# Designed miniproteins, single chains, continued (4): the designs that were tried, part 1

Scores and structures below are computed, not measured.

Each design is a single chain, and the fold is of that chain. pLDDT is the mean over its residues in the fold that is shown.

## One batch from the design tools (miniprotein)

Design m12001
Fold by ESMFold2-Fast:
Structure m12001 (fold): chain A 89 residues (1-89)
Amino acid sequence: SLIEQVEKIKREILEKLDEVRQQAETASKEERLQLLEEFDKFVLEKLDKIRELYEKASPEDQEQIEKMARELLQRLLDFARELAEQIEA
């Protein structure tokens, strides 16, 4: 289903986020910047795919996708805050 495709993409983004978080803990500043640049590119490509699926979705499925997108955005914002706090510490 279309919802299953969005859920798979959400899972892929969250799995990549956890991978980047773990790699960043032992990375140099330069390596960390490269990891973040690749992660940004990955997320943008995946979000474009979610947008395409949203545009094809029924109103019911659009509501569910919006909920999943809000949950994903919150996780990404939490990660960004975590990184900012590490820089300021």
Scores: mean pLDDT 82

Design m12002
Fold by ESMFold2-Fast:
Structure m12002 (fold): chain A 107 residues (1-107)
Amino acid sequence: SADEEVQRLIKELEETVERLKEAVKNKDDELVIQESVRISNLARQLRRLAPQASRETRQAALKALEEALATLKSLLPSLSPVSQKVVEEAIKTLEESIAYIRALLAE
């Protein structure tokens, strides 16, 4: 079901954010870039599937995206210049996905 797929993507997003935090702590720029790109892809997938998901599952996706956004914003001061641009792109994609799902929940 769409709900089961969204729940799997939420878990993958949470796991990817934890890997990103570890990569930032270790100053692993290559891994920071890789995990940030994965977060962007997961945010886009959650946005795409949200219209097919239940209201409860949309709310869970929104919460996970908002928690990811808060974490990425908190990491910005610790990033190298090379990693900063990719993380800022992931932040933008998260914000766009959040805005879309909030609009769906308002309907």
Scores: mean pLDDT 92

Design m12003
Fold by ESMFold2-Fast:
Structure m12003 (fold): chain A 61 residues (1-61)
Amino acid sequence: SLEKQIDEAIRKLAELAGMSVEELIRRIVEGGGFEYQIAELANVPVEKVREYIEKKYKELL
């Protein structure tokens, strides 16, 4: 599924960057642009990455 591809890309990018998933999501909220790297890794539009983060990590926003 699209959501699974985004979730795997988030976990992979966090691992590559040496940070937790929670820290990665926080940096996206702060405007760090990591959502574009997730979009590239998952091969999905950045709008879908933002939609998933807002849905899945609402408690962190």
Scores: mean pLDDT 81

Design m12004
Fold by ESMFold2-Fast:
Structure m12004 (fold): chain A 63 residues (1-63)
Amino acid sequence: MSEEQLREIAEELGVSVSTVRRLARELEKRSFPLSQEELSELAKKFGISQSTVHRLAVLLSRL
């Protein structure tokens, strides 16, 4: 994924590009779809909502 695509996603979701980049690395280590437990864990770790994590996962997985 390009730096430009990461910026666009960050702007759409109201999170930093750094957050998108770090979450993308975590998501590459996990299978899709994410469990409710994984959504909760990542939301707490990154200080964002579970819905934002889910939307980011969908956008990054290109489902």
Scores: mean pLDDT 75

Design m12005
Fold by ESMFold2-Fast:
Structure m12005 (fold): chain A 87 residues (1-87)
Amino acid sequence: SDVQQQMNDTSRQISDITSDVMRIARQMRSVDPGSSNQAVQIGRTAMQYSRQGVEMSDVDDDRSRQYMRQSIQYRDQMTQQMSNMQS
């Protein structure tokens, strides 16, 4: 039950991170092409950590959670950069 809940949470977080990264990257390209390149790189890093988190979920739960936290941090950085561009 706890493992299933953690997997469901992880899957939701990955879906959210992917959706947010794609949306923010498109918005940034529309408003500031110069800043969009940096955002895309941050987003790719977030998605990479997210994928590593999933891969580790069956092997090392602690490392899986660490990768997911890093993915979220990079996604949040991208969101903050987008917010600053719209301000």
Scores: mean pLDDT 70

Design m12006
Fold by ESMFold2-Fast:
Structure m12006 (fold): chain A 90 residues (1-90)
Amino acid sequence: GVAPELTVLGEVPASASATYTATALSPTTVRVTATNPATGSTSSKLLSNLAPGGSKTAVLGVGGARVEIKVTQPGTSAPGTTSSVEVTGV
């Protein structure tokens, strides 16, 4: 399988930054982790009951960054498969 697709919805506050990582735990369950790269602080949320090709959204952030993220399950994902995106306010 391929990694879950991660899309950031909305804007990041100026000077805030975070890395969002989507980790497949099963074909129907994804954990999203927000990491502050300056401090290593993390916050996470579990998205469950994802149908193949389905998506869910969550509001998640650390270090002043707080955005809505959308995670799409591509139909098959091996446990441990990850995708990530870095966001920075400009």
Scores: mean pLDDT 75

Design m12007
Fold by ESMFold2-Fast:
Formats: sequence, structure tokens, C-alpha cells
Structure m12007 (fold): chain A 77 residues (1-77)
Amino acid sequence: SNADSILSLPEEARVPLLERQVRTLIADYEAGKLSEEEFRKRGEHLLRVIEEVLEKETDPAIRERLEELRRELEAAL
């Protein structure tokens, strides 16, 4: 799964990759490149990926960064 791919990365790469994916999705929607339906579907998929990574992540600092990213994505949806 996409979450398994992210979990295979070094710790320092996980949050930057997810941040890029979330911010690109939001930027594309704001630029009119995505429909509301497509944005919601992709956003809900990214939320599930972030939640799955959070369930397996044990580092408190990385967990906090991921929870901040989840809040950012939830606020945009």
C-alpha cells in the first residue's frame, strides 16, 4: 500500500513526502485543476494513509508532525 511505501522510507523522509502530497493536492484544487469530488476522494485517501502511518509510528516528534498535517488536510476538506 502507499502507507507501506512511506513506512519503508527513513524517518526524516516520511513527513516531507506526505507534506508535499497534501500541499500539492490542496494547491491543485485551489488552482481549479481538480473537481470537488476528485479533491474529496484523493483527500480522504491521503487521510487514510496518514492515519495508517500514525498507527505504526512510535517517534513522538514525527507523530506530532503527522497529526499537524492530518489537521491541515481535514481543515481543507
Scores: mean pLDDT 81

Design m12008
Fold by ESMFold2-Fast:
Structure m12008 (fold): chain A 90 residues (1-90)
Amino acid sequence: METLSSSVEYDEEKQTLRSYEEYVLDGKKRTLEITITFNPDKPADDIELTKDGKTTKFTSSDESAAAYVVQAAVELSISKRMLEQGKAKK
């Protein structure tokens, strides 16, 4: 897999993290978009996953699906922030 582009947006007022990634898999261009809405007063967050135009909604209480999506979104967010801040400091 090769990542062509990635972006992450955080809306502090809405407590929403949106991550977008374009990648190549088996010579084909694919897209992945993840939106996480953090609920500070609830044990579960709302997660919306869009893969190649197909949207699925679930919560962080669904361990099998949500844990994977949350991990991927966090990795994308951290990687993008570190890359942008690293380039700005160098």
Scores: mean pLDDT 64

Design m12009
Fold by ESMFold2-Fast:
Structure m12009 (fold): chain A 67 residues (1-67)
Amino acid sequence: MSMVEYFTEEARKALEKNKDNPEKAKEIADKAKQTATTLFTELGREDDAAAVVAAIDKLLEETLKES
């Protein structure tokens, strides 16, 4: 599993557990995006950081539509 896939899957699991609490889901998504951005940027992988952020945003949108 790539690091992009790992962060995306972890975010999906966390959002799924909090799908009944939109405010908490947004907090989780924001923290996940911040953590991924910091880590991938420190590794010089800015394109991977952008990919993870986009994937988390899509997962949040899906979670909020189901809530």
Scores: mean pLDDT 79

Design m12010
Fold by ESMFold2-Fast:
Structure m12010 (fold): chain A 79 residues (1-79)
Amino acid sequence: AEVPALIAALESPDPAVREEAARRLGELGVTPEAIRPLLVVVGEDPDERVRRAAAEAAVAVAGEYKKEVEEEIEKLFSL
């Protein structure tokens, strides 16, 4: 129940709510269903703090996909 609610909160109009949702998702440990929503936030969110929180959370939830997620984040930050 918590995971779907936190993923939905990543789409909040309030950047503070999106940052908190990303942080809380990162605290859950391996959660593969959160990887794609978090990577969308890393690539598309206008708020730098929200993007940073989502990047940290994406690595934390990645499990077996950790290397792929780290490589994708590196590409997204290489501007």
Scores: mean pLDDT 82

Design m12011
Fold by ESMFold2-Fast:
Structure m12011 (fold): chain A 101 residues (1-101)
Amino acid sequence: SLPALPDAADEHLRRAAEAIAEYLRERDPALAERIRHLLSLPGGAAAAVAEYGVRLGAGPRLAALLRAGKFAEALRLLAEVAEREGMEEAARHLREAAEVL
């Protein structure tokens, strides 16, 4: 489970997760549906973004940053991962979430 994030960060995380799900719609439909399901749950935006980060192999680094309370750095790591995969819109929203933490 991810710790609770400020509401201002949650809005940017929701937009990031929606952009990830749309990018994956034809590329990985099962993962896109999993992300959309997580987004439908209360506070699910952070969980949806983390699920994708784990799938791309960022899990251990992400877990270490979250345990250290480095939430802005965790979001910047996920933004770098998203940008390398060509998800520029998702990366932008993840950086915006990091800036409001």
Scores: mean pLDDT 80

Design m12012
Fold by ESMFold2-Fast:
Structure m12012 (fold): chain A 69 residues (1-69)
Amino acid sequence: SDEALQQLEGLVNSLPEKYKELGDEIIELAKSLNASQLQQAINLFIDLVMGGKSLEEALKEVKEYIESL
């Protein structure tokens, strides 16, 4: 779980500064997740961005996914 959380933190920290607040909210929510849930959240973000969603839309959908768990 620590490794997957570090991957998510690294991904969020690589984002433009304007997404910092939303990214930090996602990291805080993600601390309660297991490794499988964390990996699913990371995969969801990648799939949304690769599918043509904006970074803002992808981050919001990831946050909603985590809050649904």
Scores: mean pLDDT 82

Design m12013
Fold by ESMFold2-Fast:
Structure m12013 (fold): chain A 84 residues (1-84)
Amino acid sequence: SHMEEKRRELGRELVKHMLVSLAKEAGVPEEIIEEIMSDTEKGEELRRKVLEAYEKAIIEMVKNGETNKEKFNELFLKELKKLL
């Protein structure tokens, strides 16, 4: 249905925007941000890598009892660089 199609479309866009916001806050280069926003296979692969980096950074933060946003951004960027 048109509603189901629009719901899936909105879901994809929201996830994309969330991943872009995370990458921007962490200081990821604009060229990489543009690729994360792209509707290409490379963009989709990169969005998966951004999510993996996010998950790894959260695990590290929890293990260390850290709640600092700047420390999270540092760990997230470090993990993302390993995947690129």
Scores: mean pLDDT 82

Design m12014
Fold by ESMFold2-Fast:
Structure m12014 (fold): chain A 64 residues (1-64)
Amino acid sequence: SRLDEVARKLAAYPADTVPRSLLREYLELTAGPEFAAAVEARLPDVPFVERSTAYKAINEVIDE
């Protein structure tokens, strides 16, 4: 499935950073566009986001 493909690409990314666009697609597929937008609003405006920063943003949105 597209979700499996995106998840595999995200997991296989060789650095502690991930493409912002790939992260957004993953979040839209797993939690929907509103959740994805809320997480994206908390991320820095950079093409590659640190995994730790992404996970913190995701957890903060979930906690709300």
Scores: mean pLDDT 78

Design m12015
Fold by ESMFold2-Fast:
Structure m12015 (fold): chain A 74 residues (1-74)
Amino acid sequence: SLFTPLSEEELLELARKAAESKSIEAIVAFQILAAASGDNELMAKAYETLAEKLEELGYYELAEELRKMAEKYK
């Protein structure tokens, strides 16, 4: 295979770095990487991580929508 899917540990590390960057763009990039992994549990974690960061930035409505998206992958 050309690429090995990222492990849960690697995706969580990227999520942590994206959150620390204080950049919505970096968090969106993490979400795309999580989607590429093909793992529903990792997708749920990606949406929840993005929602938490958006809430910290004051985007409460968008954070709520992302939490609803996370529930679809549980």
Scores: mean pLDDT 66

Design m12016
Fold by ESMFold2-Fast:
Structure m12016 (fold): chain A 91 residues (1-91)
Amino acid sequence: KLSPEELRELFERILELIEPYLSPEEVERFREEAEKTIEALEEYEKTGKISREGLLAEASVTVLLLRAILRLKEAKDEESLKELEELLKKL
C-alpha cells in the first residue's frame, strides 16, 4: 500500500498528465479533493474509520479523472491515455 507521501506524488503525476485536458477550476478542484482523499486515508489508517467527507472527496477525484479520460479519448491522445492507465494501476 502507498504511503501518504507516495500517494501525493502519484496524484501530482496524474494531474501533470491530465492538466492540459482540464480547466483551471477543475485542476484546482482535483488538487483540493485529492488532498482531502489523502487526509481521509491517513485517518483511516489511524482509526479504522473513513469519513463521509473523505468518501465524497474520493468520488469527486474519480469524476474529474473520468472527465479527463473522456477528453483524452476525444483528442485521440493514446500515448497520454496509456501512461494514465499505468499510473492508475498503482492506486
Scores: mean pLDDT 85

Design m12017
Fold by ESMFold2-Fast:
Structure m12017 (fold): chain A 103 residues (1-103)
Amino acid sequence: SEAEELLKEGEKYFKEGKYDEALEKYKKALEIYKKEGDKEGEARALAKLGEVYYKMGKRQEAIRYYEEALEIYKEIGDPRYKEVLEKLIEMGVEELKEAVSSL
């Protein structure tokens, strides 16, 4: 799909350290997944946006995108919510430490 191609392009830019270009591709993919109602794709794009902002040192933006991805993955029962939760805990989001103990 167009959204999957945009995720691949974003991944290429991200690996090259071209974070602004990666953000542009991932945001376009996110908008397509939202329009299609693809919750899995939406969560994937949000998690990738969180990763780019984290690499840019934009901690608050990274946390916001990871939390949005976590919410959707949990809603749809996707086990990738654990990977996002671990990222947020690693970043020092203290309120999520108790959530891990109840999983």
Scores: mean pLDDT 84

Design m12018
Fold by ESMFold2-Fast:
Structure m12018 (fold): chain A 95 residues (1-95)
Amino acid sequence: ELDELYNELAGEGKIDDSASLAALLVLSTATLFGFTDEQWLEFLKKWKELKEFAISEGYAEKRAITLATQAAIYLITGDKTNVSKEAFELLKKYL
């Protein structure tokens, strides 16, 4: 799960703020899924909207970034492999 990866990186001192976490997750997503320019723009748009929505639902910023990343990946790819139950519940409320 992305939460496990986040906790590992945070424990190593590699993620000390929300901007660093967002940059790492967003860049990793681009690299792993090989998005076209159009998919990348749609991903970034949905990711931003989902992050802001998660924060409005009461999630802390770093958790909102993780959930938004999982939900946005699912919206663009249809791949459920790295999508938590919380991310699906967030997506159901957003849609």
Scores: mean pLDDT 70

Design m12019
Fold by ESMFold2-Fast:
Structure m12019 (fold): chain A 83 residues (1-83)
Amino acid sequence: MEEIEKLRKEAEELEEKARQYEEDARNAREAAEYNRELGKEKGVEYFAAADINEVGADVSRELAERYRRKAEELRRKAEELEK
């Protein structure tokens, strides 16, 4: 019983981390788009900032996916222990 509770709690914590990274990815993508628009109007230096934010968005998205998969695995393990 306690092991199942621990696995579910860990899965919930990983799901929360995934949500945080999903938000980080969204914010970074918005920042990249904003800097792309500034680059068109104000100069090419903003394109470098956009590129950095695009990389950040991709990394955060990948981390979110990884945490989501691990959480699903822990929930599946908890379900198997209930049987």
Scores: mean pLDDT 84

Design m12020
Fold by ESMFold2-Fast:
Structure m12020 (fold): chain A 90 residues (1-90)
Amino acid sequence: MKPKDVRSALNAAIGAVIGGIGIIFQAELVKRQGGDKEMADKAIELGQKAVEYGLEGMRAASAGDTEKAIKYAELAAKYVEEATEYLKKA
């Protein structure tokens, strides 16, 4: 699912923000329940990056900057994927 235009980039960026927030809260819960703190902390760090780049993608899309919106949406999606892998290991 690759963004191809400003609308698909906006939708992908929104999804990455929601996904990143979900990962952060899930990783905090795992950390509190005695899971792997290092893996959980890494998932939180990467989830925060997913939210940050997702918000930049949303701002770029709102401004009509298609190339920037796609770039940030793809970066945010990559950080969601990486955060999810660390969360699975926590």
Scores: mean pLDDT 88

Design m12021
Fold by ESMFold2-Fast:
Structure m12021 (fold): chain A 62 residues (1-62)
Amino acid sequence: MTLEEFRETFDFLAPTHSKREIVSFLTKVGGIPKSEAEKIAAIKDREELLKAAYEAVLPLIK
């Protein structure tokens, strides 16, 4: 899975980019613990947030 493919999935499932939508996406779809998902969702830079989310989800996708 590429970062660009991840971005498209993220934008589809979290279209408003609210903290609530990001946490829901990362916990329910990405399998990330809520505490880690909340830390990622708190990142103010959108590209840095996407990169952190991608790196956290990638090892959980086998």
Scores: mean pLDDT 75

Design m12022
Fold by ESMFold2-Fast:
Structure m12022 (fold): chain A 94 residues (1-94)
Amino acid sequence: DPLVEKLPPEYRAAVEALRELFPDAKGISPLVVRAVVELTRQFGLDPTSVEAVKRLAEALFKDRPDEREIVVNSTAKPEDLLKEPLERVPDSVL
């Protein structure tokens, strides 16, 4: 896919991880992709690893269905996803 090939590796991994978590999504917000990449970096994880990004995103959205809807519907700012990352990601994911 030429569009995926033009993305930096960290954005490719985030797009693939979010597509795996939300396969029926009509689209994934670029703002949400940026937020997930930045959160992955802040947790000291490899943002180029689909597995690392997927585990982080899965844990982050586990207890907040509204945030899962935001991934699908593109209604939130990236800053909103950054507000509570440490309280929501268990040590077993990190």
Scores: mean pLDDT 60

Design m12023
Fold by ESMFold2-Fast:
Structure m12023 (fold): chain A 81 residues (1-81)
Amino acid sequence: MSREEVEERARRAFELLREELEKRLSPEQVAQWERAWRAALAKYLELPVEQAVEGLRTLAGYLGQEAQLPREVIDRILAVV
């Protein structure tokens, strides 16, 4: 898997996460979560691809749980990464 593929998967995963967050949180809160995602992504892209993918999966799962998303929604987001 290439760095570009990891970046594309991360973008798709965050798009799904954002859609669910927008249903539950204010625009300001969604923007805060987006900043956290972008910061973590920049750090993970410095790692080997396998570690970057695992880091993104862990982050997506963590943020989904903090936002109290249903398990099925979290699983769908994780399937994209």
Scores: mean pLDDT 80

Design m12024
Fold by ESMFold2-Fast:
Structure m12024 (fold): chain A 82 residues (1-82)
Amino acid sequence: KKKEEVLKAVKEAFDKVKERNPQNKEMIDALQKYFEEKIKKTKDDKELAKLVRRVENAIRQIDPSLTEEIKKLEELAKELEK
């Protein structure tokens, strides 16, 4: 159930970045919705890994201090890569 684990990790990362950056909540909500829809529609682990890397980079650009959330997404992407 790799997709379920990815969706959970992505949701946790976006929840934390919104908590720390409430002024940008509307923009972050839109990004979260965009990525969650793309993840739900992906058909393979390689494409899923690319989406996780994009989420990792998006979170890092918004708030690089979220080192634990960023690291979790990075490790998840590594596990999905062949």
Scores: mean pLDDT 84

Design m12025
Fold by ESMFold2-Fast:
Structure m12025 (fold): chain A 65 residues (1-65)
Amino acid sequence: DLLQRLLEQRRKQQQEVAQLSLETFQTTIDNLLEAEKSTPEEAAELHQQNLALLDQGQQLADQVR
């Protein structure tokens, strides 16, 4: 059924967005852990990267509504 295939494709797209969000979240955690081992200057840059990643993740989530 074409409708079921379209629903499966929609679900797959939602799963891909969810997976990308999980990967982004994992990257933010990894950056936080790395920041603990880094100099204050490097930690500040990692925190800026995390803020950018979180913003991008939110934008991506909004696009698939």
Scores: mean pLDDT 75

Design m12026
Fold by ESMFold2-Fast:
Structure m12026 (fold): chain A 98 residues (1-98)
Amino acid sequence: SMEEEGLEKVKEAIRIVFETADAAIAAGADPSLMAARAAGAALLAIGALLDGILSGDVEGGVKAALEGVIETLRELAARFPAARAAAEAAIERLRELL
């Protein structure tokens, strides 16, 4: 169903942001900061999906969730040199899900 496909896309986006955080940590980024950023992105993505479901616009909720994760990854790439390569690759992966 559209809801199941949307949930799987949001789950994949959350997996990608945590993989990006792990790659950044391996490259020397602060573990606590990367964990907080990834957790924040995941929470906002879940919220966007839930808002979509509650408003009857699941597709809009999924799009908002993915775009929110992409924005977090752009901020990581801009501010944290250790995260840059992983975040830029993650943004391209997420754009394929849109």
Scores: mean pLDDT 88

Design m12027
Fold by ESMFold2-Fast:
Structure m12027 (fold): chain A 84 residues (1-84)
Amino acid sequence: TPAELDSKLDQLQTLVNQLEQLIAQNAPVAEIQRVLDEIERLLEEIRRLMEKAPVDLQTRALMMMLAARGQMYLARRQIAKREA
């Protein structure tokens, strides 16, 4: 439903903000990895909900998912540098 997708998009924004804060505070790799895993699971839920969503909401979801994947990529690079 649109309301369910909106709720999941709000959760995605919260997790992305949490990921950014953990990186800024040099949090342990294990904590960053837990949030990355939570975001990946949430992205799969959002993808399923998008199939039946109106075009405007699909567009917003796609843009937010793209932004989230960008932040995840940067976080994974940070982890790789710490584990090298």
Scores: mean pLDDT 86

Design m12028
Fold by ESMFold2-Fast:
Order: C-alpha cells, then sequence, then structure tokens
Structure m12028 (fold): chain A 89 residues (1-89)
C-alpha cells in the first residue's frame, strides 16, 4: 500500500542519517550517492503504484508523503553539511 511504501522509505531515510551520525567522517560524495539511490527508489515506487492502477487520490497521497520525507532530508543535509551546496530534493 501507499502507507507501507512511505513508511519503508521514511525508515530507510532515517537509517541513512543514523549511519551518517555514527560515521561523521563519511565523505559527502558517498552520502549524496545514497540520497540519489533513495530518490530513485521513490520514483520507481511511484511508477509501480501508477502501473498497478492505484487511483489518483492514492497517487497524490504518495506524492505528498514523499515530498514531506524529501523536505525533511533536505533540511537535515543542509544542517549536517552547511558548507556544501546541497541540490533541492
Amino acid sequence: TVEEILKKLEKEAEELFKEIDENPETPVSKVLLRVESWLGMGEISYAVLKLSGEPESKLKEYEKGLRKIKDKMYKRLKERYPDVEIPRL
């Protein structure tokens, strides 16, 4: 379901930040590659939901939920790497 997919994506985002917090010396390039992989998973999940015939209301719910997770991630990346130009997610 949309709710299960969003919950999984949010958990994976939290896991990513937990690893960064535990390993502060992790290069920003590796962090950004993981963020790009996470974004790709979000796009694939949307495509799967759409192809599976989910109604427009559920697709909108997914987009809103994903946007909230992305906004939270963007804020945390900016706070963690203030000297790096973080692309808008």
Scores: mean pLDDT 85

Design m12029
Fold by ESMFold2-Fast:
Structure m12029 (fold): chain A 97 residues (1-97)
Amino acid sequence: MLSQEEARERIREKLEEAREAIENLDFDRFYRSLEEIRRIVEETELSKEDLEEIIKELEELLKLAKEVLSHSDVSAATYTGVLLRIIGVQLDIELRL
């Protein structure tokens, strides 16, 4: 069980890694960083309800990242759309931390 403060610190570190990964179009690293954030949130027993929205947003991002990774022929427009959504959700998560 992680303390709420320890979880927030680790989430911030993983969000920084995720941002760096997305800037380099490294969707594998981005996906793994999001998976680690989700695990940290799930291991935080204090105030799970306060983090419920973050979990839901991470689930949506993980689904989008998986779809991009599973396709060998993805249009530039699709990549741009995914990037904008990822940045938006990442900023929202950072504001809630």
Scores: mean pLDDT 66

Design m12030
Fold by ESMFold2-Fast:
Structure m12030 (fold): chain A 70 residues (1-70)
Amino acid sequence: MAMAKIHLESMLMQIDAKEEAVRQHPSEENRRAFLHLVEDAKKSARGNLSPEEAAKFEQWLEERKAEVEA
């Protein structure tokens, strides 16, 4: 449990950094890197969280993706 939580916290920090990179330079390369990281985070959540918590985390990721795409 502790290891999975630490891994997810690391992923959240990386997502925040990549989201900021897209805001600073909205390029195809930065957007692709952000989307790839979001998909990796979804896979990590499905493997490490309960189904209910994974669904909530994936919803949060989709909201972040929508904000970046707006």
Scores: mean pLDDT 74

Design m12031
Fold by ESMFold2-Fast:
Structure m12031 (fold): chain A 61 residues (1-61)
Amino acid sequence: SMKLDFATNKGFNAGRLAIANGNTDQKDEAIRKAVEEMSKKMGLSDEQKEEAYERALKLAS
């Protein structure tokens, strides 16, 4: 879904920004926060939120 993809992309961007800033140890936390905030704003389920988080983690690695 577009909403799931958007949440995933927000997480991915947050993770890549953490890496670019030399904060690789904060990558997973940055991804989690970005996905959580976007999922909350868009009304995604907890299941969809977790899926977006896992996808973003894989993509940002």
Scores: mean pLDDT 85

Design m12032
Fold by ESMFold2-Fast:
Order: C-alpha cells, then structure tokens, then sequence
Structure m12032 (fold): chain A 69 residues (1-69)
C-alpha cells in the first residue's frame, strides 16, 4: 500500500538523521548505521513487510548506539 510505504519512508528519514548525529560522535559507527538505513530503504522499495522488519532492526541498533554514546 502506497500510504504504508510513505510512513516507512518517513521513519527511514528520521533514522538517517539520527545516524548522522551518531556519525558526528563516532564516524565508523555512524557510517555503519547509515549503510543499514540504505539497506532498509532498498527493502522498503521491494516490500512493506521486508521494509518494516529492516526498519525495526535499524531502530534498535540506533537506540543502542545512542545509549552507549
């Protein structure tokens, strides 16, 4: 559904911005997380279900990085 994809793209944009903030503190970790966001974007373009799963994985990894930094 187009509306569900738009919601997932909005989440991906938020995750991209959060990963960029992490990159300012830890360049290597931030780059890894940005690569994960790009992978989640690719999954979202193929399937809402795959995209949602990948986005949830990236959200958890970003949250862990924010708590450690």
Amino acid sequence: DSAEKEALFARLQELSERAKEIEKKDKEKGRELLNMVEEALGATLRSVEEGRRKIEEVEERIKEAEEEL
Scores: mean pLDDT 85

Design m12033
Fold by ESMFold2-Fast:
Structure m12033 (fold): chain A 65 residues (1-65)
Amino acid sequence: LIDQAKQAVIDGIKDLFESKKLSEEEIQELLDILKYVLSSLGYSEKDIQEIIKAAKETIEKLKKE
């Protein structure tokens, strides 16, 4: 279910940013890996876009906090 995948990604990003500060290059690499993994698991392009959007929004929020 897409909502479970979105929540898992959000929680993982929050945990990672709380333990480590990521560079812009590391953030881009993380997003590229995430797209690859989701595609390999059989998620549709639409579902991947929704999950990546949630990941990007979470990252931007954490950068401002």
Scores: mean pLDDT 78

Design m12034
Fold by ESMFold2-Fast:
Structure m12034 (fold): chain A 55 residues (1-55)
Amino acid sequence: HHHHMEELKREINRKKVEEINKAAQEADKNPDFALELVGVKEGEIPEYRRVPRPE
């Protein structure tokens, strides 16, 4: 169970990390927007969402 799923999740996680890195760089260049991570944990696939900067 964990053996095979862990391998799969690692590959998916790697792809997600690349997306997050791209979004993070974009957010850094655009001060009007900020990058928010949603529900990220060591064993979970990270998610990101672009949100407007707090007023």
Scores: mean pLDDT 61

Design m12035
Fold by ESMFold2-Fast:
Structure m12035 (fold): chain A 61 residues (1-61)
Amino acid sequence: SMAAQLAKLEEMAKKALEAARAGDVAAARTGIHEVVRYAEEIGAPEFAKEVVEEVERLLAE
């Protein structure tokens, strides 16, 4: 269902954000790529943009 797909996308985004907050750059970047790919597959690319921007903000050195 669409609700299940969105829940999965949110869980993937949460893991990417947690990796970024922990300073795990490699895991955070891998997470971004997976979130973008899945968001495109389910037709929600705008969601991916917001997650990418937040992860990049957290990883700014």
Scores: mean pLDDT 83

Design m12036
Fold by ESMFold2-Fast:
Structure m12036 (fold): chain A 68 residues (1-68)
Amino acid sequence: MIEYAFLRKREYLLSQRPSLPASSEAAFNISLSAPNSEVRELDDKRAEEAAKKLGVTNVEKVWELKLE
């Protein structure tokens, strides 16, 4: 299954990072700098599987294909 809702949420956070409140941006930055948690690893694996099924190389393209 593609799980576009999950991929779209991740891409939304990435694209909206500059416009996030300072507190939210700091928390987001910490998540990116410390990706050793099981949740983070599982997140990456799910994004890769969804991209692979659609024949694209990144989550941004997966999300755009869904909208277009």
Scores: mean pLDDT 49

